# Ledger of designs, part 38: designed miniproteins, single chains, continued (5)

Each design is a single chain, and the fold is of that chain. pLDDT is the mean over its residues in the fold that is shown.

## One batch from the design tools (miniprotein)

Design m17298
Fold by ESMFold2-Fast:
Structure m17298 (fold): chain A 94 residues (1-94)
Amino acid sequence: ARERILSQIDREELEKLFKLLDVDGDGKISREELIKYLVIKEGFSEEEAERIFDRVDVDGDGVIDLDEFALLAAALGLLPVSEEDAALARELLL
């Protein structure tokens, strides 16, 4: 399921979105940057954004890599994936 969604994602669009949030260019999105985006741009509460971060951060290292971000971007409708894959990503994260 996860691997299938990742294989269908437009990597060029994903990398563009990731770089907008990866302000320091280290290849990771911090907890602070992701929560700020979810609250300000997507309209989640701070508590909802923290729960989403915890679900996306599957390895618990406190940062989001490109593959973890891909599932969130699909769930938020930021990437052109099938409605089935978008719905599955939403079920996993939202």
Scores: mean pLDDT 74

Design m17299
Fold by ESMFold2-Fast:
Structure m17299 (fold): chain A 68 residues (1-68)
Amino acid sequence: MSRKLIFLQGELDKIMEQEGLTQEQLAERLGVSQSTLSSYLKKPEMIQKIIDDLSVEALKAAVEKVTP
C-alpha cells in the first residue's frame, strides 16, 4: 500500500510540474479546497482519479489552446 501511494504521489508531482501547477492550482482545478486535496493525496485511489482527470484536462486544454 505505502509503496503504491508513494509511487502515485511521485507520478502526480511529475504531471503537476509538466503542467506548471501548484498544489493550490490543482485544488482549484478539481473544485476542492487545498485541505480536501491533501486528504485525497493520502488515498491511492483518489490520486489515480486525479491523474486520470488531469490527463483528460490536458487534452481539453491542448484543443482549447489552438482556438483563438
Scores: mean pLDDT 73

Design m17300
Fold by ESMFold2-Fast:
Structure m17300 (fold): chain A 60 residues (1-60)
Amino acid sequence: MKTEIVTLTAEADSLEEAALKITKKVNQLMKENDSVEVLSAETREEDGKWIVTVTVKATK
């Protein structure tokens, strides 16, 4: 089995838009891998933008 650590980042003018973007990226990884485990999630605001960073462990 091959395991990869993947960091996903989404940036948007609102937290809701950033969450939608990150959700689409996670769903794509779940379709391409046998398992996806969330290791960490971070949300921050910078210069009026919302940045969501999620680190996942993907196994195939």
Scores: mean pLDDT 80

Design m17301
Fold by ESMFold2-Fast:
Structure m17301 (fold): chain A 95 residues (1-95)
Amino acid sequence: MLEEEARRLAEERTRELLEEILRLQSKNVGIEYEEAMKKEEFRELEKLAREIEEETAKLEAELGRELDPRDAVTVPLFRRIYEEIKAELEARARA
């Protein structure tokens, strides 16, 4: 099923992206925020973090409770990636 394929690809991409985020955070430990923001990779992560925060707030409002901090990044990120991959696979199927 297309949904199963999209889920597997989204799980893999989410894991890879989380590993990259953790690696970048580790690399920038002890760096002042202003200095870190001069790096393009950090600016892209800040934009992504903002989008994740918005999705997390939306999900928390729907659930009526706060998410565990460990889930606050992973769950919204997976949902976003899953939707993007599913849309791409559906577009290919229509072509």
Scores: mean pLDDT 66

Design m17302
Fold by ESMFold2-Fast:
Structure m17302 (fold): chain A 79 residues (1-79)
Amino acid sequence: SALSEELFRKPIEEAEKLLEEVEKDPSKYEEAKEKLKKKLEEARRLYEETRHPEWLEIAKYYEEALKKLEEIKKKHEEE
């Protein structure tokens, strides 16, 4: 649906961009982590306010992005 596409497009693009930036520049890790945490909290809040299930899926996407960010950090620590 159009609503699903609109809700998922920007979160996916924003998360991917943040992960790519951190993979290229480890100094961006803390900034990216805080941005993703704020996005996750916002998605959870919107789910509570609207009860729209797509916000719950967006929240899960940000949780996965945070896990990927931790993996990138571990790789940088090994270098």
Scores: mean pLDDT 78

Design m17303
Fold by ESMFold2-Fast:
Structure m17303 (fold): chain A 101 residues (1-101)
Amino acid sequence: MAEIEKKAREIAEEAEKKIEETKDFKEQLKIAIEARAEILKLLEKTGKAKLIELSMTSENEIVEEWEDSETQTRVTLKSEISEDGVNLLTESKVEKLEPEP
């Protein structure tokens, strides 16, 4: 766990550094979205959350599906850059996988 937390922190720090070096605001947001996707993939290795699907549906949009076996919950995250390029929009859907066992 500590190693995964350290790796996630390193990914976040590298993303922040690249964002500082980049002049294009849309590219900055893309770097942030990609770093988020990498961090979520690392969390899969904890055995608590399973990444079911990760897809980039466009150059500005990522869709992620996670299952948490402990809570029997599926989380769907959809992240996209707003049309004015100044905001990152994230929609989340949380649903139960099944009634209590």
Scores: mean pLDDT 60

Design m17304
Fold by ESMFold2-Fast:
Structure m17304 (fold): chain A 92 residues (1-92)
Amino acid sequence: MVTQEDLELQYQRFKENLDSLIADIQKALENRQNLSPEEIELLERILELLKNGTDENLAEAFRLEAELARLRGLDPSIVNGFLLLADYLLNS
């Protein structure tokens, strides 16, 4: 059984990754010439959701990250990982 302490530790690690993810998205948007219009739209929406992060907004950001991963041809496990995180936040 996963303990509440384990969940809190995972959430702390997630917060650290969240700040890194925001920085990476901001850096990507500074180099717009390397992005498709669809990637730019998804990244801008994700960034807005992450900056104003309620659990609802964070779950939507993960769904958009899954869409971005599909658009970029990333492994289906990465897509599914984001969708599972979104479902977890909405149904916890």
Scores: mean pLDDT 75

Design m17305
Fold by ESMFold2-Fast:
Structure m17305 (fold): chain A 111 residues (1-111)
Amino acid sequence: MSAAELLELAIEAAKKALEAADEGRVEEAAEAVKKACEHLARAALELPDVTRGIGLALRAIGIALEAEEAAARGDVEGVKKCAERVLELAARLAEEMGFEELAARAREALK
């Protein structure tokens, strides 16, 4: 799977997380954030700068853990903020990798 395909999957999963959170489906939203973070971490590891790739992958894992903790508390807003952070990170990574259309798509999902 290419980095572009992984980023597209991450963006789509994060969008589903926002939709689930807006509908009050906190556990489903958190699971979607976790899936988005897994795809984002895999995409980050495709960066030529290994140190930066690992750092971004760890940040994505951290967001997934925060979403799981927010869901355990019934904190829908907390899960929604995690989904937004995933989209922001996906936009930055897509931009850094030269995937301008994916970066624009991630930013549009934040509106």
Scores: mean pLDDT 88

Design m17306
Fold by ESMFold2-Fast:
Structure m17306 (fold): chain A 108 residues (1-108)
Amino acid sequence: KEELIKKMKELLEELQEKMNKLAKAVLAGDVEEAERYLEEINEIIDKMIEIAKKLGNEEMVRLLEELRKVAEELLELVKKGTATVERLTGLILRMIGLLLDLEKILNS
């Protein structure tokens, strides 16, 4: 349990770093970099979902599955290249909100 929480916190820090890089790429209009970071973000989220399931924390699983869904929507919009910066930024802010909720659970 302790080891799984530690791994989850390490993945959360890595995810936050990738989210910052994603935001920079989106603001710069760098579709290739944004797509790359979103693929990396999705891999990290999938690992976090596996750990949350092992922890038996249903709320954490729900938050991470919602985060995965938002990240996938953002990836599809980035690949289409037709979404506004405001739309993409709105989804990034939604992902940040979900991560803050997850961090609160991990620190309680």
Scores: mean pLDDT 87

Design m17307
Fold by ESMFold2-Fast:
Structure m17307 (fold): chain A 61 residues (1-61)
Amino acid sequence: SHAERAIAGLQAALATGDPALALTAAGEVRKALEEHPELFSEEQRREALRLADEAEALAAK
């Protein structure tokens, strides 16, 4: 699904350890949640937000 691909993309960006790439991916996922919330289940929304928070924490180092 679109949500699964978006979450997988953010996971891949986080795995690189590159804070700029991770932040860009997190921003894209947050925008998708805002513009197309219907594409995400509650579990997918929670996972996406958790990963976005991890990306922001990586950038804070």
Scores: mean pLDDT 83

Design m17308
Fold by ESMFold2-Fast:
Structure m17308 (fold): chain A 119 residues (1-119)
Amino acid sequence: MSPEEKIKKFIDFIKSLEKKTELTEQIVKALELALEDPEKAAELFGLSKEELNKLLNGEIKYEPKDEPTHTQLFKIVVSFITGSLSLEEAIELINKLDLSEEDKEELINLFKKFEETLK
């Protein structure tokens, strides 16, 4: 699958879930915005359009830096979907974010369940 096809599959996966939360709805909206209006998505996350395009294509290795939690989360999610981060690496990074333990557990379970759908 192309990186774009993987992102679309992840959006469809979340939309197929019986229970949706504010966190999963925000993730879907962010991913849809990045595909439909990358310039606006780049502005929202404080990224250049070039950085966002490389991230969406799996061309950038994610590196932790001092940036807003929502930007870090977006980068981790996209990097996991595109294969730039393994499941194990994504879990370690999620656990370091300034998120509630409930949100962390939800994200980790979401990532594990998505990976199983690719087999």
Scores: mean pLDDT 82

Design m17309
Fold by ESMFold2-Fast:
Structure m17309 (fold): chain A 84 residues (1-84)
Amino acid sequence: MTDEQLQEEIDEAFVRMWVAILNSMPTPSRAEQQQLVKTLERLAEKYPDSSLIWRQLSTVLRSLGDHKRAEEYEKKAEELERKK
């Protein structure tokens, strides 16, 4: 349990770092953004109760122009925050 909690904190910090880099980059490639989405989707499967990961997914998908999936993941994050 403690090891799992520590790993979750590390994964969340990693996601924050990559989202911050992506948002500060003037023109991240579409392929790089798509790879980040895949990484975040894996983290969301591993930590489905982490509203932070779902919010990061929403942010990256909006930058890709996939507003529908971004909105769905944002609603997922809101539901998780309200269920706590």
Scores: mean pLDDT 70

Design m17310
Fold by ESMFold2-Fast:
Structure m17310 (fold): chain A 84 residues (1-84)
Amino acid sequence: SAEEEQIEKGIKKFKETYGMSEEQIELLRQLAALQRQAQAAIAANADPAEIRALLGQAMRTAVQLATMLKVNAEQAQAELDAFE
């Protein structure tokens, strides 16, 4: 869809601007896909166990991405602190 194309362009621009790795970008895409699947399952009144499994996958992916971003932020902070 046009919305998916716009999101993909945004991700590419974000990667170029902030220097995100391919692995981080792939996790962002996976997280977005899982969030969409969970929303679709909720809208379709799917089995609660299916919804829980999708939300669990999204949470694990989000934690993995957040952990990698935190490491990058801590490295950036250490670089800034070196200029004190």
Scores: mean pLDDT 74

Design m17311
Fold by ESMFold2-Fast:
Structure m17311 (fold): chain A 85 residues (1-85)
Amino acid sequence: SAIVQDATLAALAEAAATAEPEVARFFALQLEAAQRLLAGEPIPEALVAEAEALEAAADEATKARLDEVVAEMGRRVAARVAAAA
């Protein structure tokens, strides 16, 4: 659904803009990848390499914070979808 897609992109953009720098970059890369896929564009090798490096460098605190932000994004997507229904 276009509404779910738009809500997901908005939630990714908000997470990239408002989360702590270590966490925000994860969501910025996911947003760029999602936008490229929606446009029918290939995902750059540099983006994949940066995402892999961030995942490898993430400590337990960063991973726990990622889970928290993902849960908040899920709530924001659900609220936006409900408002559109």
Scores: mean pLDDT 83

Design m17312
Fold by ESMFold2-Fast:
Order: structure tokens, then sequence, then C-alpha cells
Structure m17312 (fold): chain A 88 residues (1-88)
């Protein structure tokens, strides 16, 4: 499982997940202010769960399209976590 990854591989995965979130927001043409808000909150995140919580809390008052986008982004992050487990 993911717990079997060494700490450096976990850090690399978390950094890749953070990058994926920012790239997804840029692809969706979110405001620069919103992207910077998410980027700042992500600096303190050390787990996939914390990254997911930041996304949910930041976009909790969004419309249906925003909710669909956040769900898709979370599924991509979960996919990255599953792929890492399959490498073990």
Amino acid sequence: GLKELDEEKKKEMIEKAKKLVIEALEERNESKEKIEEVREKLKEAETISEITKILLETFKDGDRKTAQFITATMLRIIGMEIDAQLEL
C-alpha cells in the first residue's frame, strides 16, 4: 500500500498532486486570485486527504460545473495514489 512507499517517494507524489491541481485550475481558466489562494493553502498540505480537503473547502460554494470539475480533479488525484500503490 502507499504506507510502504519511502518518505521521499511520498513527497514526490504529494508535489505531483499539488501540481496537477494547479494545472487543472489553470486549464479551467480560474481567476489568478483563486489559483494563488489554492497554491498558498497547498504549501502546508502533506497528504492527499489534505489536498482534497483544501479543494472541497475552497470551492464549497461553487455551482454545479465547479462541483463536477472538483470531483474530476479529486478522482485524478486518487488515480495517482492508486498508481503508486500498484508500483509496490
Scores: mean pLDDT 72

Design m17313
Fold by ESMFold2-Fast:
Structure m17313 (fold): chain A 95 residues (1-95)
Amino acid sequence: AKKEQLKKASLELKEAKEEAEKLEKEVEEKKISKEEAVKRAEEIAKKAEEALKTLEEIFESTLGPLTEEQREILRKLPEEILEKIEKLKKKLEEE
């Protein structure tokens, strides 16, 4: 059911955000290795990207083709997660 897919994708985005915030804290506190941090960052990014794709597909099937404004609204939270992860990866590569 589309309602169950929407709930699942929304939960996956929430979990990705929480995992990204936890990873940022673990990196700042030096509680995680660089290699493990990069691996977790990539897993979080993939989860956010897959959840966004699912949300866009559900909304397009319900509302028809999404407007640019609707796409921007849907992408805001996933983009914030991905930007945080990219910043963390860059920091890890710089030492």
Scores: mean pLDDT 78

Design m17314
Fold by ESMFold2-Fast:
Structure m17314 (fold): chain A 85 residues (1-85)
Amino acid sequence: VREEAEELAKRVVEATVKGLEAKAEEAKKAGDEETAKKLKELGEEAKKQVPAVAEELVRMVKEGESLEEIREQVEEYIKKVEEKL
């Protein structure tokens, strides 16, 4: 479970970082350098969160959530972040 959670956490963080990088490029094209910088900072912060995310995923699986449900929750989180930008 922990090894699977660690792999999933890495994939989740990588997807989040890629999404933030894509949004940073869009912000730059729109001339919004402040938003672009904020998105890059969030990406760097997200990279540091891999161990914390893995720990949380292990806890959620132990409490009865499936890995599939966790993936769906993360995808919804990314969508909500995109809607706010």
Scores: mean pLDDT 73

Design m17315
Fold by ESMFold2-Fast:
Structure m17315 (fold): chain A 72 residues (1-72)
Amino acid sequence: AAEQAEWDAVDKANEIAAETFRRLLAAPSDEQREKVLEEAKKRIESLVGPEMAESFVKQVELALEDVAARRA
């Protein structure tokens, strides 16, 4: 039961992270990117806690940097 609830929370966090990554790629300004990241971090933190939320946010940021490097 507990593991099932934790799995559901992690699955939801993954959906938020994926949506956040797509929104960051489409964001036209640094201010909008920062707002999107802050909102996503808060939502993920409420589901899986601050430590795991930080990991999700870091993964999204690293993926965004990789895309930027490949486009350069």
Scores: mean pLDDT 76

Design m17316
Fold by ESMFold2-Fast:
Structure m17316 (fold): chain A 80 residues (1-80)
Amino acid sequence: SLSERQLEAESLVALGRMAAWLGMLELAERLYEEAVRLLEAEDPRSPLLAEALRHLGEVYERLGRLEKAAEYRARAEEIA
């Protein structure tokens, strides 16, 4: 159901944060991208989507992907 997808997205955000904390940036990227995909389909204005997009921006900044980091930060600001 929709609530199950939301719980899955919440879990993916939590796992992504842990991966980023551990310096596993490519794993964090994949986890946050999947969370964004699920959240955009369910609620494109959700606070959790804004959070996931902000975290993706931080991951891309740490990967040195500065243009991508700016893009995801801008997307988060549009929602927040």
Scores: mean pLDDT 86

Design m17317
Fold by ESMFold2-Fast:
Structure m17317 (fold): chain A 79 residues (1-79)
Amino acid sequence: SPIDELEELFAEVGKTLSPEQLQELMQRVQQAAQDAYKQGLSEQEIARKALDALLAFLKEVAPPEQVERFEELAKKVLE
């Protein structure tokens, strides 16, 4: 399911971030997912909103090459 693929993506991202960055990432992703859930969006749409928040944060803190890799993984989850 999209959720299982999203969990794998988060595990991979967690290996590259500091503990502080990981905490902020998790808070932003959780907030985006909760907002989507409260709007009555589907599981796939909730995953999409969570991935959008993840990528936005990575663009702030990660090198461009790592961001491109995570964008490719996110695209596969959303397909």
Scores: mean pLDDT 77

Design m17318
Fold by ESMFold2-Fast:
Structure m17318 (fold): chain A 83 residues (1-83)
Amino acid sequence: MERVIELLEEARRYLEQGNTRLAVSLMVSAALVAIADGDEESARIVTETLRRSGEFLDQGNVEEAIKAVEEGIRRLEELRRRR
């Protein structure tokens, strides 16, 4: 869980810098880590975050992509607090 959140926080930072390619790569890495850990709920949240942020990036809307990543991070932190 911690590593997944760290990767999404790093992805958000790269989106803020305009480095979309590296941000997407980090989000994909976060999804793969969650899947490898067998954490189905975290994997679902990260995959949905990647899908939504990808849709916004395809539209050229980096600001909404950043908000989608921030929402994903918040959901993962809430999930972590419940465990």
Scores: mean pLDDT 85

Design m17319
Fold by ESMFold2-Fast:
Structure m17319 (fold): chain A 70 residues (1-70)
Amino acid sequence: SKEELLEEAKKQIDDYFNKLKAELSKMTPEQKKEKVEYFESLLREVAERFNDPELQEYLDKKIEELKSLV
């Protein structure tokens, strides 16, 4: 179902986000900014493709969390 697909997408996003946080902790400030900007672009593309308000809000929250890490 669409609901199951959204739940799976959120889980995959969480997994990637957790891995990214671990990677960022090992990077220089310049590398962190580049990685965050790249990942933000990817998350925005995913949000636009699904065109789901709940997923959009979820991704916006993740993007804000990423920006707080730089």
Scores: mean pLDDT 78

Design m17320
Fold by ESMFold2-Fast:
Structure m17320 (fold): chain A 80 residues (1-80)
Amino acid sequence: GPVAEAAREGAREGSKKGTVGDAAQHAYEGNLRAGGGTVAAGWASYEAFKAGGGDPSLPATDEQMERVARGAAEGAEKGA
């Protein structure tokens, strides 16, 4: 749905900022901007974080970006 899509897009844009933490934060913000609740936003952020390796300081690579983005979308749907 639109919320999961926004979380996915957020995670991709955050990954371009350089870290897994950026990806997780942008997944959270994307979920909220699309009208998702804080629970869905939290799940989107958490699943993106886990998919990126579970360390906010880790670099987000192009290969990991797609995995992190999928995690964000799945997390958003869990909290819906």
Scores: mean pLDDT 84

Design m17321
Fold by ESMFold2-Fast:
Structure m17321 (fold): chain A 71 residues (1-71)
Amino acid sequence: MSEKEKEAEDLGVQAVLAISAGDAARVRELVARAVETGVLTPEGLRSIADYARSQGNEAAAEAVEAAIASL
């Protein structure tokens, strides 16, 4: 895998862990970094939002959707 793909995976893992911990602020921070660096696509961000909803973390899902809207 390329270094960018690995960074995107690591960021995705961190976001999943933050969602599981109920830390919407951390999810917002990670997603903002992903948008700034361009390592995650809008489709990747949408997948993170869908995962947050599946875990019942609506605040985290809303944080991700707000970041997508800022693109």
Scores: mean pLDDT 77

Design m17322
Fold by ESMFold2-Fast:
Parts: C-alpha cells; structure tokens; sequence
Structure m17322 (fold): chain A 71 residues (1-71)
C-alpha cells in the first residue's frame, strides 16, 4: 500500500468532514453521505441531528488526524 496515497485519502476525508461541519455550523445543513441517501446532495438538519453530527465528527476527526500522524 502506498503511504502517500493513504495519507492523501485520509486528508481528503478530513477535508470532507470539516466541510460538512462548516455547513452544519454556518447553515444548519449537511451533505448527505452516499450510503445514507443518494437522492439528496444537502439536507437541512434538525437541532438534534446537528448536535449528534457534531458529537460524532469530533472523535472521527481525531482518529483520522492520528492515522496521518502515524504515517
């Protein structure tokens, strides 16, 4: 496995999550993940969904950053 390709993929995923977090923080919207719904590019989130998404993003971002640091 090419370390540079893996690092780029991890950085791209972090970028996507940060963009999703920015949309939630700025507009209260989220990009719909292809595994969740393919019919919508963006969805308006309820306050409950926004809090759940923010809570889930933090540990995922931390894990992805740690994976990059390990490379």
Amino acid sequence: MEVEQLKKALEEEIKRINEDKELIDTRGQARVHPLVARDREFADLTPEQREAARKSYEPILKKLKEEIEKL
Scores: mean pLDDT 67

Design m17323
Fold by ESMFold2-Fast:
Structure m17323 (fold): chain A 80 residues (1-80)
Amino acid sequence: HMEEEQRRLAEKAREILTEAIDLEKKGVPKSEVLDFVIEKAREAGLPFLAYRAELEKAILEGRPKDVVQELANKAREAVK
């Protein structure tokens, strides 16, 4: 069973991801879609989703492997 707060956060994450998918279907560039997810995740108090979106953006932009690894570690830490 999920706590009420966990359910609310899961609902917010689903809303953000649904809007991101809709933006992508409308032809919004992936980098802008990822910026949207990062901003909305931070506003909603979803650090894991924010770091995951930053990781995807870093990969998309061809950032160095060390930067990608650091963001991956931050996303894992945010789940704990």
Scores: mean pLDDT 79

Design m17324
Fold by ESMFold2-Fast:
Structure m17324 (fold): chain A 71 residues (1-71)
Amino acid sequence: TAVADLASPDVNRRLVGVFRLAARGDDSAVEPLVAALRDPDPEVRALARVMLLESDNPAIRAAGERAIAEL
């Protein structure tokens, strides 16, 4: 699953997980995408940031803006 991909030690799997969660765009994507903002890999963090801010779901965008402000 996309959430399981974010727990992978493989950076490419985590990138895929972020993309898949963002593409789904439902409220269940908020928590795992916000967690990805603190990923050890800078590419995963950058992708999560873009996906949160560019989401069509206003709840995801609002959660992303708040989480980024706390970084």
Scores: mean pLDDT 81

Design m17325
Fold by ESMFold2-Fast:
Structure m17325 (fold): chain A 100 residues (1-100)
Amino acid sequence: MLKEKLIEALSVIVPSKELLEEVENASSIEEAINIYFDYLLSLERPLKVIKEDAIELIHLFFPDADQNVLKEASEEIEATQSVDELKQVFTEAIKKLSNE
């Protein structure tokens, strides 16, 4: 279920069919998240833009989630200072949102 929802969200913001196929073939949600961030890093975008893309994805991934939880997750992502920290915060946000 979570992986299917992630693919649907990614299909809205990512034009890469190859990325969507790699995410579909991932054995876990954590692997799928790593594939997505590796893709974003390959685009050589600044951290601020990567954070903005991650926030947009989380809203598309959980459109029916509580707005206060989404706002808290977005603020935690915006506070990150590195891609590794962003991956951890993003993964924890997905866990929190999927358990609501």
Scores: mean pLDDT 78

Design m17326
Fold by ESMFold2-Fast:
Structure m17326 (fold): chain A 81 residues (1-81)
Amino acid sequence: MKALEIGEKGDESKIDELVKLLTSPDERERRAALGALYNLALKNPDKVIEKVKELEKSPDPRIQEEARRLLDYIEALKKKN
């Protein structure tokens, strides 16, 4: 199934790129990436949470911190909405 194959690869690649953007020195880029990740989490929450949890184990403390903040943000929004 062509559409499922493209969607699965696209979503994983997109999550990777967006989480990397969370470490950007530009706050606008970080906010845009956070918003996009939030939208993806609403569509496929388990996929986003799984990827973010993997990044919490990163040897880069900056990536660890942003991953934790994103996880808290997604979980808080799910509890509130």
Scores: mean pLDDT 68

Design m17327
Fold by ESMFold2-Fast:
Structure m17327 (fold): chain A 74 residues (1-74)
Amino acid sequence: SIDDLLAELERLLQEFLALASTQYSDDIVQQAAQHLQQLLDYFRQLAAKDPVAAREALERAIETVRRDIALLRA
């Protein structure tokens, strides 16, 4: 469901920020956290307006964040 995709994206973004905090300064991590919160808010708004477009965009975002996490772990 779209709620499951939103929850998965939020979980992945928290994992990304936790990993980034081990490699970057607090200022950089805080700035990233603000941008990622805006991204989550965007997807929540899109889900309310257009759930079909939101599902497709969330699936792509989840794939992108998983790739970014893998790169940070490398």
Scores: mean pLDDT 86

Design m17328
Fold by ESMFold2-Fast:
Structure m17328 (fold): chain A 89 residues (1-89)
Amino acid sequence: MAAEAEQAARDILDGAERLLAQLAPRVAASTSPAAHALYADLVSAFEATRAQVDALLAQGRYEEARQTAEAFAREFQAKARELMQLLAQ
């Protein structure tokens, strides 16, 4: 259903935003250029995906919005894990 697809897309983006907010102070305290670069890439990917999802939802393209958010989530999870490994060093 359209409402389920919209909610799924929003839940994914909300989750990503919360994780970025949690990682921000750790990245700021890090001396790793790789950690700063990866965090910047994650923020850019999040902002681009949010804009695309919002545009799709505004057009009534709910399933495409969900698919876009899900594709983003897979890549974001992998990169966030890499960032957390860098921050644990």
Scores: mean pLDDT 88

Design m17329
Fold by ESMFold2-Fast:
Structure m17329 (fold): chain A 116 residues (1-116)
Amino acid sequence: DYETVLNLLTGLITGAYKNYGKQTRENIEKHLAEIFEAEGRTDVDPREELEKLEEELQKELKLTPEELEFLLNYMRTPKPTEEEIKKVAEILLKKGYLNEEQVERFIEKQRKILES
């Protein structure tokens, strides 16, 4: 679901920018641009959208620094453990980034990747 992916990326993006520096933000801006192009939204500035979403998410972001770092490290991990997959799913569900059906699909897809 595009909206879920956008919300997830936006939450992680603003946290990554603040804690992990400029290069991470530039890579994230590139990913947002690709998502907006895929949606046909060519008039959107990814930097301006990040700034707007940062303001909104500051009020709603319930991630601790430890949870945020765990999610960012998970995104960089090519072969996560089953415990890591479950912990990510729990965080995303608890904080409202994914609903229950999306969490089940996330876990299923991640486990299939581990089988390869």
Scores: mean pLDDT 60

Design m17330
Fold by ESMFold2-Fast:
Structure m17330 (fold): chain A 88 residues (1-88)
Amino acid sequence: GPKRITVEATVNPDGTLSGKIYVDGELVGTGKNAVEIAEKVGKLVEELGEPAVITVTFDGASAEATAKNAEEAIKATLEALLRAWARA
């Protein structure tokens, strides 16, 4: 099946958003804000050269999208992270 990229998002007490990035359950990186996380996910999809399933998790909720390139991955990840941040 396609590679799975999971982002575990956290909204910090200061209102900033951070996240951990996993590929097939292995921790591969972290981000200090939504843009940094989205760019790192995009780079991972580009390096894979194949479609990936992206899951963004926050406070027990999740959003899932399939991205076939870096641009789609960045957009899907950023939109999910900004929604999570707005709800916190």
Scores: mean pLDDT 82

Design m17331
Fold by ESMFold2-Fast:
Structure m17331 (fold): chain A 89 residues (1-89)
Amino acid sequence: SPLEKAKKLVEEALRLARDGNAVEAIHKLLQAYVLGSVPAQKALEDAIKKLGAKNVREAIQKAREDPVGASKAIEESARKALEEINKLL
């Protein structure tokens, strides 16, 4: 189902963020958002805001400049999204 696919993508984003792969984590959240996941959309918007970015492109640039700081912000946002997806399953 789209919900199960979104869950897997958000779990991958959380793992990538924990590993310090902030750019790849953003890409996984974006993939879940494109599948129609509202929790993933909110997580992506929250991460963009926490990074001080105005859009996904700027968030990716900031994640390249500060992978460690970006990874912490994305991890928190992805964790919240996973909790919301689990309530829907």
Scores: mean pLDDT 86

